# Designs tried in a protein design run: designed miniproteins, single chains, continued (2). Part 70

Each design is a single chain, and the fold is of that chain. pLDDT is the mean over its residues in the fold that is shown.

## One batch from the design tools (miniprotein)

Design m6587
Fold by ESMFold2-Fast:
Structure m6587 (fold): chain A 68 residues (1-68)
Amino acid sequence: LSCTVTVKNETTATLTCSESATLTLPNGTSINLSGSVTIPVDLLLSSTLVVNGKTYNVGDVVSDVSVV
């Protein structure tokens, strides 16, 4: 699994992953990730990704960072 993060500003980032995944926020909310998702950067870094039954910390799968 490989993911990229595009930082739009100090509070907002977009996550794009090479595979379909489920993003789980710290409050337990799940988001089906098909393509990309844009959320507050602090929530993104505190979230987990579930891909094909495996759980990853978002920080462990981010391979690239871009600034817009």
Scores: mean pLDDT 71

Design m6588
Fold by ESMFold2-Fast:
Parts: C-alpha cells; sequence; structure tokens
Structure m6588 (fold): chain A 68 residues (1-68)
C-alpha cells in the first residue's frame, strides 16, 4: 500500500485532472494545461511506474492544449 502522503498526492492529482477536464470543456485551454501539469507533478512525486506513465500522458495533454 502506498504511504498516506503518496495516497494524498494521488487524490490531489485526480482533483486537478477533473479541474483540467472542466476547464478544457469551457475553452479555458491554458488553465486546463496548467491543471494537467500540476496533476503530472503529483504523479511524478509518487514515483511508481504506473504513476509515472500517468504523468507522461498528462504532460502530453497539456502540450496538445498549448499547440494553439
Amino acid sequence: MPSKEQLEREIEASLYIMAANIAKKQGNLKEAAEYYRKAADYFESVGTPEALKEAEELRKKAEELEKK
């Protein structure tokens, strides 16, 4: 089981993903990209292979939104 601190970071990452998805739907692309990056930072801090993969996908989503 992850530590309490790692679990809290994963929960925070999930909240930022939700915020990013809402912002993206509303056309707030820069805000959505910032939320995806914050979520990615939290997953990277967890350090598991699964979390690192999620972080990479989130960074890609942020880059796609900034393509404009």
Scores: mean pLDDT 80

Design m6589
Fold by ESMFold2-Fast:
Structure m6589 (fold): chain A 55 residues (1-55)
Amino acid sequence: MSPEERALLAEIERLIAEEKDPEVREQLESLRRFLEAGRLSTAQARAGLDNLKAV
């Protein structure tokens, strides 16, 4: 796993811990799982995260 992937995973984990909306938390958990499984690039995971933050 690249340093960029590790940094992004750590950011997602912090957001999950701080998030009060269970629907947003579930979406963050899905992003984390897909990134860990290598099914998303760091750029794709970042775009997904930015979309969740834009609402």
Scores: mean pLDDT 78

Design m6590
Fold by ESMFold2-Fast:
Structure m6590 (fold): chain A 55 residues (1-55)
Amino acid sequence: SPEIEKLVDELEKQGKTEEEIADELAKRYGFSKERARRIVRAYRQLKKLGINIPK
């Protein structure tokens, strides 16, 4: 989701940790913390590999 990707990118630029970003996603979207951490980790890995998330 471009909205979630943008939020993760903005929070990373603010110097937030993976856990802080996951907590924000859980709060905003109602995900479990564990699920939110999985989403954040996936986006961060794709960004590290230079792969863009579609859409």
Scores: mean pLDDT 76

Design m6591
Fold by ESMFold2-Fast:
Structure m6591 (fold): chain A 84 residues (1-84)
Amino acid sequence: ARELILEGEEAAAAGDYERARELAREVARLAKERGPRPVLEAMREAAIEAVERLKERGELSEEEAEEAIREIERFVEEQLARLE
């Protein structure tokens, strides 16, 4: 979890929300192994917060940040649905 949070912050700092989506996918794999819906939720929150911080610093536009957050949310919701 720690290394994924750090990678999420680094990806967001680089403005690479495709990478943030990849990290959400990796968190989903860990969630499937452990059965931890809470872990997936926590990683989603960390990734979204990193995107918001990039937006606040002017490294992402409002539209880019919204798109990145929507992709993160959509992917996490899809993975949560697969845990059923």
Scores: mean pLDDT 70

Design m6592
Fold by ESMFold2-Fast:
Structure m6592 (fold): chain A 67 residues (1-67)
Amino acid sequence: FAGGGGTLPAGASVQQVKDELIKMKDKTIANARAAGASDDDIADLERRLDDAIKTNVAWEKERVAKK
């Protein structure tokens, strides 16, 4: 974990949240691939990150809708 990981400001759009999470996913996958992870490991990691992104985006949509 990185102590400097930024949190999006309150009221950030769902699209901004999604874009930032996708960027982080791409960077994480690139780092894993550079470290010699197999295609199967990358596929598993990508699936887990996609699920996490979907959950975060859904929560943000619900937060915005419930305001």
Scores: mean pLDDT 73

Design m6594
Fold by ESMFold2-Fast:
Structure m6594 (fold): chain A 69 residues (1-69)
Amino acid sequence: SARAIAALEAAIEALRAGDLEAAQRHLVLAYIHSPPEAQPLIAEAGRALGRGDVERAIALLEEALKILR
């Protein structure tokens, strides 16, 4: 979904900018608009953010983007 791709890209950019609040909003949108194949990676990225692991979260979201492209 184009909406899922845009939300994932926005989430990654927000994380790189240190905007955790924006990243959380974009992650929710990415999850809702993603197919079942990508949803587990996005959910795990959310859990990584809950633990403060921003690098892990970005890596998981980049992997989700590869599935959607």
Scores: mean pLDDT 87

Design m6595
Fold by ESMFold2-Fast:
Structure m6595 (fold): chain A 70 residues (1-70)
Amino acid sequence: SESERLREEARQLLEEAREYIEAGDFKKAIEKLTKALELVRRLLALGDTRTAQELYDEIVELQKEMMEKA
């Protein structure tokens, strides 16, 4: 389904964001998180609120990790 495709794309973006955070490349990490947040917004529009909330929570945790390292 479209929801499944968006979810998989968002998970890949979050994984890439984690790698950039660990490498100290916060610019690229922010780019990936911004794209993931856009997909979360699209999932909400499709009514997949549970998946959107779970992904949003992961985005927030990754932002927190960046702040701790910066």
Scores: mean pLDDT 87

Design m6596
Fold by ESMFold2-Fast:
Structure m6596 (fold): chain A 98 residues (1-98)
Amino acid sequence: SEKEEALEQLIKTSEKVIEELKEEAEKGDVVALKITGLAYDELGKAYEERGDLESAIEYYEKAIEAYKKVLELKPDSEEAKKKLEEVEKRLKELKEKL
């Protein structure tokens, strides 16, 4: 289906972005960490839409870790706080369905 093709492309693109930014994120680049968090969040959503809840949980947890690192480096990041709260809420709701 068109939706499955779009999800496959989103997964491949998100994985590539994470890999390409890995070194910068490990060095504590706030922008790289933020983009990495967004990419993991998109992976979580894509796997959740596929019904692959175990993979969705794993990627949401990785998104949370990335946003936590952003907040350690930039505590006043309202955007990172908001993203962290949204992903944590989604993860909690998802775990309650298991």
Scores: mean pLDDT 88

Design m6597
Fold by ESMFold2-Fast:
Structure m6597 (fold): chain A 64 residues (1-64)
Amino acid sequence: SAEIKELQEKLRALGFPAGEIDGVYDDGLAKAVALFQAANGLEVDGVADEATKAAIDEALAKQA
């Protein structure tokens, strides 16, 4: 999935261990999402919901 590849690329750009950019939502990607959620005070469920995606985009904007 192109959306999952984009999520993997964004998390890797933020320094989170999203694994390979293969477009598969595996346990490694779920763990990377959970680590990002914990670091940003979000609900830690390992699911990239709208709130998690918005926080990822905000974090990337702050790095640029």
Scores: mean pLDDT 80

Design m6598
Fold by ESMFold2-Fast:
Structure m6598 (fold): chain A 57 residues (1-57)
Amino acid sequence: MTLGDVVKEALERGFATLSAAAQARLRELIARYEAGELSSEEFVAEVQAVLEAEEAA
């Protein structure tokens, strides 16, 4: 299991606590990560950015 896999599982469990916009963005990131378009590091960084934007809103 990579760090990206751990983050993906955590997001799936906590998904309902996030805004609809954050959920939509995270679904896109998960799909791209599963398709191999994002590395584990890129996926984690993008997820972090989405969560920081959610906190700032």
Scores: mean pLDDT 76

Design m6599
Fold by ESMFold2-Fast:
Structure m6599 (fold): chain A 73 residues (1-73)
Amino acid sequence: MEEEIEEGMRLLREQFPDLPEEEFKEIEELVRRYETEGDEEAFEKAVEFQGKLFERETGKKLPSLEEKREAAA
């Protein structure tokens, strides 16, 4: 279970390498709460959070990163 969560998080890091550690830890905590406690609210938040990350990566919203802003300009 925890190993499976870690594997999922590793894949997420490979897909979104620009995300800060805080974002990954927040997702991991939500996923862990769902898997270990059956917290349906945590599951819903984790799915919503991942959806927002996907939207950000598709270029819908630019992050406050200097290099990415320079590349866009």
Scores: mean pLDDT 65

Design m6600
Fold by ESMFold2-Fast:
Structure m6600 (fold): chain A 59 residues (1-59)
Amino acid sequence: AAAASAALGAPEEAGAFAARALAEVRDLLKQGLSQREIAERLGISLGTASRMVAALRRL
């Protein structure tokens, strides 16, 4: 699986990462964590966490 994914390249990995990150942000937000704590836990910037939260509010 990993070798095949590497051969196909970054677009698929980026999409899967985004979906996983949004699911994690949603779960952490449901637990009452702030955007700051979500950013720290996921290792992303506060701006990225804020954008993901905004996207989830639109969904």
Scores: mean pLDDT 70

Design m6601
Fold by ESMFold2-Fast:
Structure m6601 (fold): chain A 82 residues (1-82)
Amino acid sequence: SAIDEAIQHLKEAIRAVEEKGDVLEAVRHMIRAVEAFKKAGLLDLAQFLMDAIRKALQASPEEAKRILVEAAENAIKTLKDL
């Protein structure tokens, strides 16, 4: 499902930050999660992730990592509650 696809991309974004320190790889995975959310009609979650990506790209690398992980974890928690 599109929801399972979004969860997989969010988990890969967290892994990219925590295991590799790769902000750009995490952003690519989060963009794919945004596309999956739009496909599922979860427009508020798509907007939330887009806002988090924008914030991360304006932040220091250390702050970007925190923003991206927090946003991905919050989105996964929201999806599990659906």
Scores: mean pLDDT 89

Design m6602
Fold by ESMFold2-Fast:
Structure m6602 (fold): chain A 56 residues (1-56)
Amino acid sequence: DIKEIILEYIRNPSKELEEKLRRIVEELTPVAAEEPEKALEVLEQAKEVAEELEKE
């Protein structure tokens, strides 16, 4: 569902929220490759931010 979260922030771009999401996505990438279990934690955070974008 990471793709869904990314698409949501692209559709509702807010400069401040955009930067916040970019940082989360960047953190997600290396963690997913190294430890998939840790990736779940980062994904949860990204999902929370995406929900914030929707309720704008």
Scores: mean pLDDT 60

Design m6603
Fold by ESMFold2-Fast:
Structure m6603 (fold): chain A 62 residues (1-62)
Amino acid sequence: SRRDEVLRALRAAQGRFVTVKQLSDALGLSQSTVSRELRRLEAAGEVESRGSGRSRAYRAVP
């Protein structure tokens, strides 16, 4: 699923915070799709975020 693609990409980043734009560009998905999946993953406790608005970045929870 697209959720699994996003989570896999974050795990591959090995603790680096990644922006919606970086994931969108890397996965060939729209920024709105990536943002929606990241919010779902954050709600599920599988990713964490820092920053706000356009600069908001995410990483996989260890």
Scores: mean pLDDT 84

Design m6604
Fold by ESMFold2-Fast:
Structure m6604 (fold): chain A 64 residues (1-64)
Amino acid sequence: NEIAKRNARVAAEMAAAGDYAAAGAGAHESLKHQPENEDARKALEAALRGDAEAAARYARKAAE
């Protein structure tokens, strides 16, 4: 799903920039388009707890 992948890429970029709110929003939007994507869910959880490394890592995997 290209929309899910695009939002996951944005989430990874925002997490790397330290913008956890934007990273969480991107991961959540990715998950709306692919609810079964475990990596997008983990990226959202990581962003919500302020774990930039985990948020970026899982968002990047969700974008594959």
Scores: mean pLDDT 82

Design m6605
Fold by ESMFold2-Fast:
Structure m6605 (fold): chain A 55 residues (1-55)
Amino acid sequence: SLPRSEEERRAHLRAVADLYEREGRTDKAQAIRDAVDSGDLDTARAIVAEDNREG
């Protein structure tokens, strides 16, 4: 489902971070979690987009 609230977006981004951690991308996972914890969802999304661009 598409995230509808900031809480849902945070949960979604944390799930993405968990996937990155499982794939050995621990630095990216940690950066996403830090951004989500600070409430900066734009930064968290930018980290995901940057990683997807880099492959």
Scores: mean pLDDT 77

Design m6606
Fold by ESMFold2-Fast:
Structure m6606 (fold): chain A 56 residues (1-56)
Amino acid sequence: PEAEAERLAREHGLLPLVEQRKAQGFSLVSATIAALHQAGLPPELVDRLLEASRAA
C-alpha cells in the first residue's frame, strides 16, 4: 500500500499535499487518498489504493 501511494503521488504531482497531510499526523496512505480526492482525480484511483490498504 505504501509503494502504491508513493507511485500515485509522484505520477500526479501530489507530493506537496501528501507531505502536508503527513505533517498533520496522517499515514502515507491516508494522506495520498486525501490528496487524490482534493485534486479531483478519478475515484477509481482512490478505490485501488483503498483495496491495497485493506489487503495489507
Scores: mean pLDDT 75

Design m6607
Fold by ESMFold2-Fast:
Structure m6607 (fold): chain A 60 residues (1-60)
Amino acid sequence: VKGLYKALVDIEAVTPDTLSLKKGDIIEVLEKLGGGFVKAKNLKTGETGIIPADYLEKIE
């Protein structure tokens, strides 16, 4: 596991490259991108996408 995070906000993806979140979802960070963005997987939905790291709180 590269890092487990909890989603802090509810957000619905508006583009194919972004990730939908529900507050409290467990998120695995796959890759850290520049500019404070991460590529991540929502473990509840199985979706992957790009989100601001500020939407996440580290739990592991």
Scores: mean pLDDT 78

Design m6608
Fold by ESMFold2-Fast:
Structure m6608 (fold): chain A 72 residues (1-72)
Amino acid sequence: SRREWARANSSTPEEYAELLGQLSMEELKEKAEELRKKGYTAEQLEELAKKYEEQGDGATASYYQALAQLIK
């Protein structure tokens, strides 16, 4: 797994946290590229984020907001 890779390639807790942050950003970037290829626009993802926020799902809303920023 990506977390196991980060753990194996870090020697300190600080290095581990940095690698996890980099992996999380790469995961978001990969997902943004996948959605772009499927024809999603930043505006559509922002609309999805707003819909999830209105439903009380702040975690999913934040996820789609991050993806919208990466697609722009």
Scores: mean pLDDT 73

Design m6609
Fold by ESMFold2-Fast:
Structure m6609 (fold): chain A 61 residues (1-61)
Amino acid sequence: MLDEGEKYYKNSDYEKAIEYFKKAAEKGNARAWLLLSQVYAEMGKNDEALEYHKKAVELKK
């Protein structure tokens, strides 16, 4: 799941990247929350990016 999300992200297919990263994050992959934050930031959705970044930081404590 994470590898496929990163593949779509590298091709600027942010919609598909978000789909795969959300599935990975729901399964407890902390890195997926960080990658969701990065995708939303690239899309200019800073509020969503900040929310996912907070989840990534909290899960790594």
Scores: mean pLDDT 78

Design m6610
Fold by ESMFold2-Fast:
Structure m6610 (fold): chain A 85 residues (1-85)
Amino acid sequence: SKEEAEKYFKETVEKMNKKLLELAPKVPELPAEDQEKVKKLMGEVIADIKKALEALKEGKYEEAKEYLKRAEEHLKKVVEIVEAA
C-alpha cells in the first residue's frame, strides 16, 4: 500500500541519514585520495535519496525503490572505505 511504501522509505532514509552523520566526522581523518572518493559517494547517496523521494511523491514506487537501493549501495561503499582506514 501507499502507507506501507511511505513508512518503509521514511525508516530506510532515516537509517541512511543516521549512518551518514556517524561517518561524516571520520572523513577528515582519511587519506586525501579516500576523502575525495567518500565525498563523491556521499554526494551520490544524497542525490539518490532525493530522486527516490521525488519518485515516491509521483507514485512511481518501483522507480523510488530502485533509487533507494542505489543510495544503499553507495552508502555501503562509503562504509567500506571508512572502516578499512
Scores: mean pLDDT 86

Design m6611
Fold by ESMFold2-Fast:
Structure m6611 (fold): chain A 55 residues (1-55)
Amino acid sequence: SMEDEIAEKVRRALIGAGVPEERADEIAEKVRKALEGVPEEKWPAVISEVLLENV
């Protein structure tokens, strides 16, 4: 799904930024869940909010 694709991109970006893999997996899963049922137009704001709260 698109939510899974975005979560995987977030996961890879976090690992690339030095976040431990286990932590990146947790944050990516939170992003995936937060995007469920949300219109794509709102995804950048939702992703930013999750990252701000968890990184």
Scores: mean pLDDT 83

Design m6612
Fold by ESMFold2-Fast:
Structure m6612 (fold): chain A 65 residues (1-65)
Amino acid sequence: ATRVVEFELSAEALEAAGAAIAEAAAANRGDEQRIVVGADARPDLAAAISAASGAEVRSEAQVAA
């Protein structure tokens, strides 16, 4: 069965552990993934996570729309 995994990230967590978060997301790449990034998070970190995991990455604003 296909599963969607969402990662909720704060700006502080992204700044402190961007690479570790990307590695964690990549570890779950076997499932369909969606990564939700906090409104104040940096888009460069979201892009890195998306590249590492192959997941669909959206800001909170995009997810709400």
Scores: mean pLDDT 54

Design m6613
Fold by ESMFold2-Fast:
Structure m6613 (fold): chain A 60 residues (1-60)
Amino acid sequence: SVTLRAEIEDVRRLIAAALRLIGDFPEAEVTIEGNTLTVVLPDDPELVARAREELERFSA
């Protein structure tokens, strides 16, 4: 598995990111702890790359 993490200070943006990732990546396990969003994905380079790009859009 591959784990992606991002710290998102804005709670509204954090929630939006989590919901977007859950919707776009049903294979992902998305968790929030404080301001940290954690996304666990299968070892699929294409899927990981797309999820990383999406996550980066929320963490400036």
Scores: mean pLDDT 82

Design m6614
Fold by ESMFold2-Fast:
Structure m6614 (fold): chain A 116 residues (1-116)
Amino acid sequence: KEEEIVKELVELAEKEGSHPLTIEFISILPELSIEAIVTRLLRLWHEGLISDEQILLIADFLEARGYTEEAEVIRRAVERGVEVRDLVEELLKLAKKLGDEKLVEALERFLEELEK
């Protein structure tokens, strides 16, 4: 399932003429930790370098890895057209609730970088 999602993502990114940073990120998805996937996704989303369809497939990838709650938050953010900052705050609340200390640290650092 993960391998099929990555293949579909690569094909979609090429079809959409995605930025090289987005293509590189998608190609290495299976090698990345959850916190690396989420923060890199949020950065590409903030920079406008990733499409809604690509974001939804990345959410499917996270769900396939067992990150169901994180995937649902991301899908709702796409559906509602929320600001990246609001999404980061929502993911941070979820990460704290789930006790994912590494994701909490990564998201807090991402928010600091957005402010500086």
Scores: mean pLDDT 86

Design m6615
Fold by ESMFold2-Fast:
Structure m6615 (fold): chain A 89 residues (1-89)
Amino acid sequence: MEEVREVAREVAEKLREIGKETEEFIKKHGEELKEKADKELLKEATKKVKELAKEGKFEEAREYAEKGTSEEGKKKILELIDELKKKAE
């Protein structure tokens, strides 16, 4: 739907405003933002966050969540990071 595509573009635009570090994330997920919108971006961010958490890089995982997803997705990713960190302790 056009509304979903608009949300994906809005997310990409917000990520660009954050800076160069986020631009690389958008470049990597640019096609997914256009094709599959915010939900697929969240899926990819979730996979990356789980990988970083497995390596103990919780700070990098949080940065990915803050820069790499929608407001709704950000909340889910941050909750995931907290849960994974708790299990690692």
Scores: mean pLDDT 64

Design m6616
Fold by ESMFold2-Fast:
Structure m6616 (fold): chain A 60 residues (1-60)
Amino acid sequence: TAGGGGVVDGEFTGGVTIGTRGFSNGGTDEEGRNYYELGEKAEEEQRRRSEKELRELLEK
């Protein structure tokens, strides 16, 4: 993978939301959250999801 700086859909889309929706040039989410803050939360969400899936696989 590209590491921590992915810029294409399918790799850290949450952190690279600006690359997809950035053409709006808003800099914030619909709820007034910064794209950077959204990226952090999206990254944590993905990490949490990956941990859950990995844990299920390991427990099988």
Scores: mean pLDDT 54

Design m6617
Fold by ESMFold2-Fast:
Structure m6617 (fold): chain A 61 residues (1-61)
Amino acid sequence: GREEAIRELMRRLGLSREQAEGVVTLVEELPEAVAIQYLTRYGGLSEEQAREAVRIAREHL
C-alpha cells in the first residue's frame, strides 16, 4: 500500500519522507512519463532515479 511504497522509496533510494510521499502522489495522479518529468524537473532526481522511484511506487501501491 501507500505507506509501504513510501518506506521502500526511503530505504532503497535514500529519499526523504517528503520526497517519497511526492513520488507516490504523482504516480497515483499522473501518467508515468509525466510523473518522471515532474520528479526530474522539480524533485531533484536524475532521470534514472525518477524511473526507479516510479517503478518502486507502482510495485507497492
Scores: mean pLDDT 86

Design m6618
Fold by ESMFold2-Fast:
Order: sequence, then C-alpha cells, then structure tokens
Structure m6618 (fold): chain A 58 residues (1-58)
Amino acid sequence: SDDELIERAGQVLLQGRADGLSEAERLELAKKEIRKLRPDLSDSEINQLIHEAYQRLS
C-alpha cells in the first residue's frame, strides 16, 4: 500500500539523518528504495510519497 511505501521512505530518511547524510543524499536514498520496491512508479509519484513521508515526520 502507499502507507507502507511512505513508512519505508520515512525510515530511510530518518536513518540517513542519523548517519549524518545531507538532505539531498537522504532524498536520493529514499527515491532509490521506493523505485526498487515499485519500479512501475513515475518520478512524480515517488516524489509525492517522499513528500508525505516528510509530512508524517514533522
């Protein structure tokens, strides 16, 4: 489900922050993880899921 993808993206973003990665590096890792799980999604759809993950972490 989209919720599972959003949670996975959030986990990648949080782990990247803990590891001292830049925001750009964290975003690229989150995009790669979602694309690996759902290669059928467009870049626009992946960006929307990452946006939702950021919203949930606030």
Scores: mean pLDDT 84

Design m6619
Fold by ESMFold2-Fast:
Structure m6619 (fold): chain A 79 residues (1-79)
Amino acid sequence: SEAEELFEEGNRAYEEGRYEEAIELYEKALKLAEETLGPDHPLVTKALGNLSFALDKAGRAEEALRYFQRAVELANKRA
């Protein structure tokens, strides 16, 4: 899916140290995954987690913490 492709592009950007680009790609992947796959889809949790790591690497610690908390909340959700 396009959301999965954006997520993979974000992972590549993150691995290459391009954290601001990774953030943009993960934000796009997150939005598209929520819209097309649903808010409980595993890709949403993965995108939130990776977005939090990229934000932390970019020095945006407060934003990173907020996304990390969202990822943890979704991961602990009983379906």
Scores: mean pLDDT 85

Design m6620
Fold by ESMFold2-Fast:
Structure m6620 (fold): chain A 81 residues (1-81)
Amino acid sequence: VEEVIEALEKAIEAVKNGDKQTALEYIDRAAEKLVELDKQGNLEAGVLLIILSLARKFVEQGRYDEAIELLELALKKAKSL
């Protein structure tokens, strides 16, 4: 879970700095770890994957404020995994 939290924190930081490429890389890293948790039967990881998918789309569209809100929600939920 620590890897998911770290990746989400770095993704938020990258979005705040306008670094789209780095933000997408860290969102993808968080998603990879969440897929592993989902395969292990963690139902909350599946919900987080949906949130990250939407956040990734907002980053791609330059909708950074909306992406930050979703990434912060994901970070809060990841801390309860």
Scores: mean pLDDT 84

Design m6621
Fold by ESMFold2-Fast:
Structure m6621 (fold): chain A 117 residues (1-117)
Amino acid sequence: SELEEFVNELEELIKKQMEKFKLSKEAQEKVEEILKKIREVLESDLPEREKRARVAGLLADLLEYLSDNLSKEDLLKFLEELIEKLRKLAETASPALRALIDALITQLKALKARAEA
């Protein structure tokens, strides 16, 4: 599905950033736990609309967790790279997926503003 392809792209970026920023073992395990929950939603028999809503919520939780567990410098670099990746993914996304991506970009911009304060 389009949602599954989108999640795959984000998961690859997040895993690359975790390796780059050398998150603690505990933080890596928490990120893997949230990613596993996202996978369980995608593999479920839930309607696509409910899958999108649950995935959006889990991604929002993941981003809050990362914002609390990265240094300010690493967080700002991560947020900029993720916003850029999301903007590119939004260019070819369906209206429903684009709405989810736009909501994530809004959250990331808020997290960036909070980190810069």
Scores: mean pLDDT 85

Design m6622
Fold by ESMFold2-Fast:
Structure m6622 (fold): chain A 100 residues (1-100)
Amino acid sequence: MEMEKEEKKKKSRLLLEITIGVLELAVGVIETIKKELEEKGKSLSEEEKEEIKKLAELVKKDVEEAKEELKKLEAEEELIKELEEALKEFEERVKEILES
C-alpha cells in the first residue's frame, strides 16, 4: 500500500524543515549575543569566539546526523541538497560574525 511511501516523504520534509529551523535559531542566537555586546561597547572575546565555534561544530554534527536520517528515509536528493545549502549558509553567517 502507498501509505508507507507517503509517510516517509512527510517525515523527510518535516525533518528537513525542523533542521533548517534549528540552523536559523542557532545563528539568530549568536547574532543577538554579538549585538548585545556591541551595544555595551564590547566586542567578542577570543574565548567567546571559541565558544561560538564549538557551538557551530555541534550544530554541524546535528545536521550531518539529520542528513543520515534523510538517507534512511530514502529522501530525494533535492531535500538533501536543500539541507546542504542551508548548512553552507549557516557556516558563512557564523564566519561573518567571527570575522567582524
Scores: mean pLDDT 79

Design m6623
Fold by ESMFold2-Fast:
Structure m6623 (fold): chain A 62 residues (1-62)
Amino acid sequence: MPTLDERAQLSEELAQPQVKEITKIQEELAADKSLSEEERRKKLIEANRRAAEEHRRQLAEL
């Protein structure tokens, strides 16, 4: 049975793939000069929401 500290570390490790994916999306959106600032903001918000939902789902499996 993991300790509270071990669970916190595991939660952070589970977040790493989502953080990396969000970072890539941010970089791609920042590099795409064809998008307006409003379109870029909307896409980033949607990506963050999807990542948060996936992270919550993974934490529920612990």
Scores: mean pLDDT 71

Design m6624
Fold by ESMFold2-Fast:
Formats: structure tokens, C-alpha cells, sequence
Structure m6624 (fold): chain A 82 residues (1-82)
């Protein structure tokens, strides 16, 4: 069910956002990777998927503010599809 997969993607992205804010960058990256998998399987927009990928890249580079911004953008787009 695509809606259920998008709801899971949203949950992982929201948890990643919380972990980024807490400074658990490794935990955030793992949750963003789960959000990416569920977003692809659930048929999220290419823009939402791209924002998750960019959030992962920025988190890996230590740009936490950038990772937060792109995670928030991905959450907004996924919510619009649910």
C-alpha cells in the first residue's frame, strides 16, 4: 500500500529531523536512509526523494543546518501526498 509506505517515510524523516536537532548525526543519517527507501517504494515525488538525498549528503558533510532544511522540505512534500 503506497499510502502506508509514504507514512513510514514521513515517520523516519520526522525522527531524523529530531535526531539532527539533538546532534545525533549518525542516527539521523540512518533514519534518512530508511525514509529514502520507503519514499521510493511509496512513490514519493522525485523532488521529495532528491531533498532526502541532499539532506543525507549535507549531514555527512557536517552541514547540519542544511540537512535540517532539506529534511523539512522533504517532510512537507511527503505530507502533501498522504
Amino acid sequence: DRRTLLQRALGYAQQALNLLRQGDIDGAIRHLQQAYQYAQQGGASQQAIGYIQQAIRLAQQGDIDGAIRYTQQAIGLIRQQI
Scores: mean pLDDT 92

Design m6625
Fold by ESMFold2-Fast:
Structure m6625 (fold): chain A 58 residues (1-58)
Amino acid sequence: SKSANESMKGFGEALKSKKIPKEEVEEGLKALDERTKEVNAPEGGEYLKEALLEAASK
């Protein structure tokens, strides 16, 4: 949904500036995949995945 896409993108922007341990990012990515399918928000989910991976790379 549009609201779910916007929410996920906003969360991703907040996470992009942070450094997150890779282990936590891996766990989050598994949960995100299920959530993205549940709320039908592939665009927001993809953006959030990218943001999490960027946070892990810092």
Scores: mean pLDDT 75

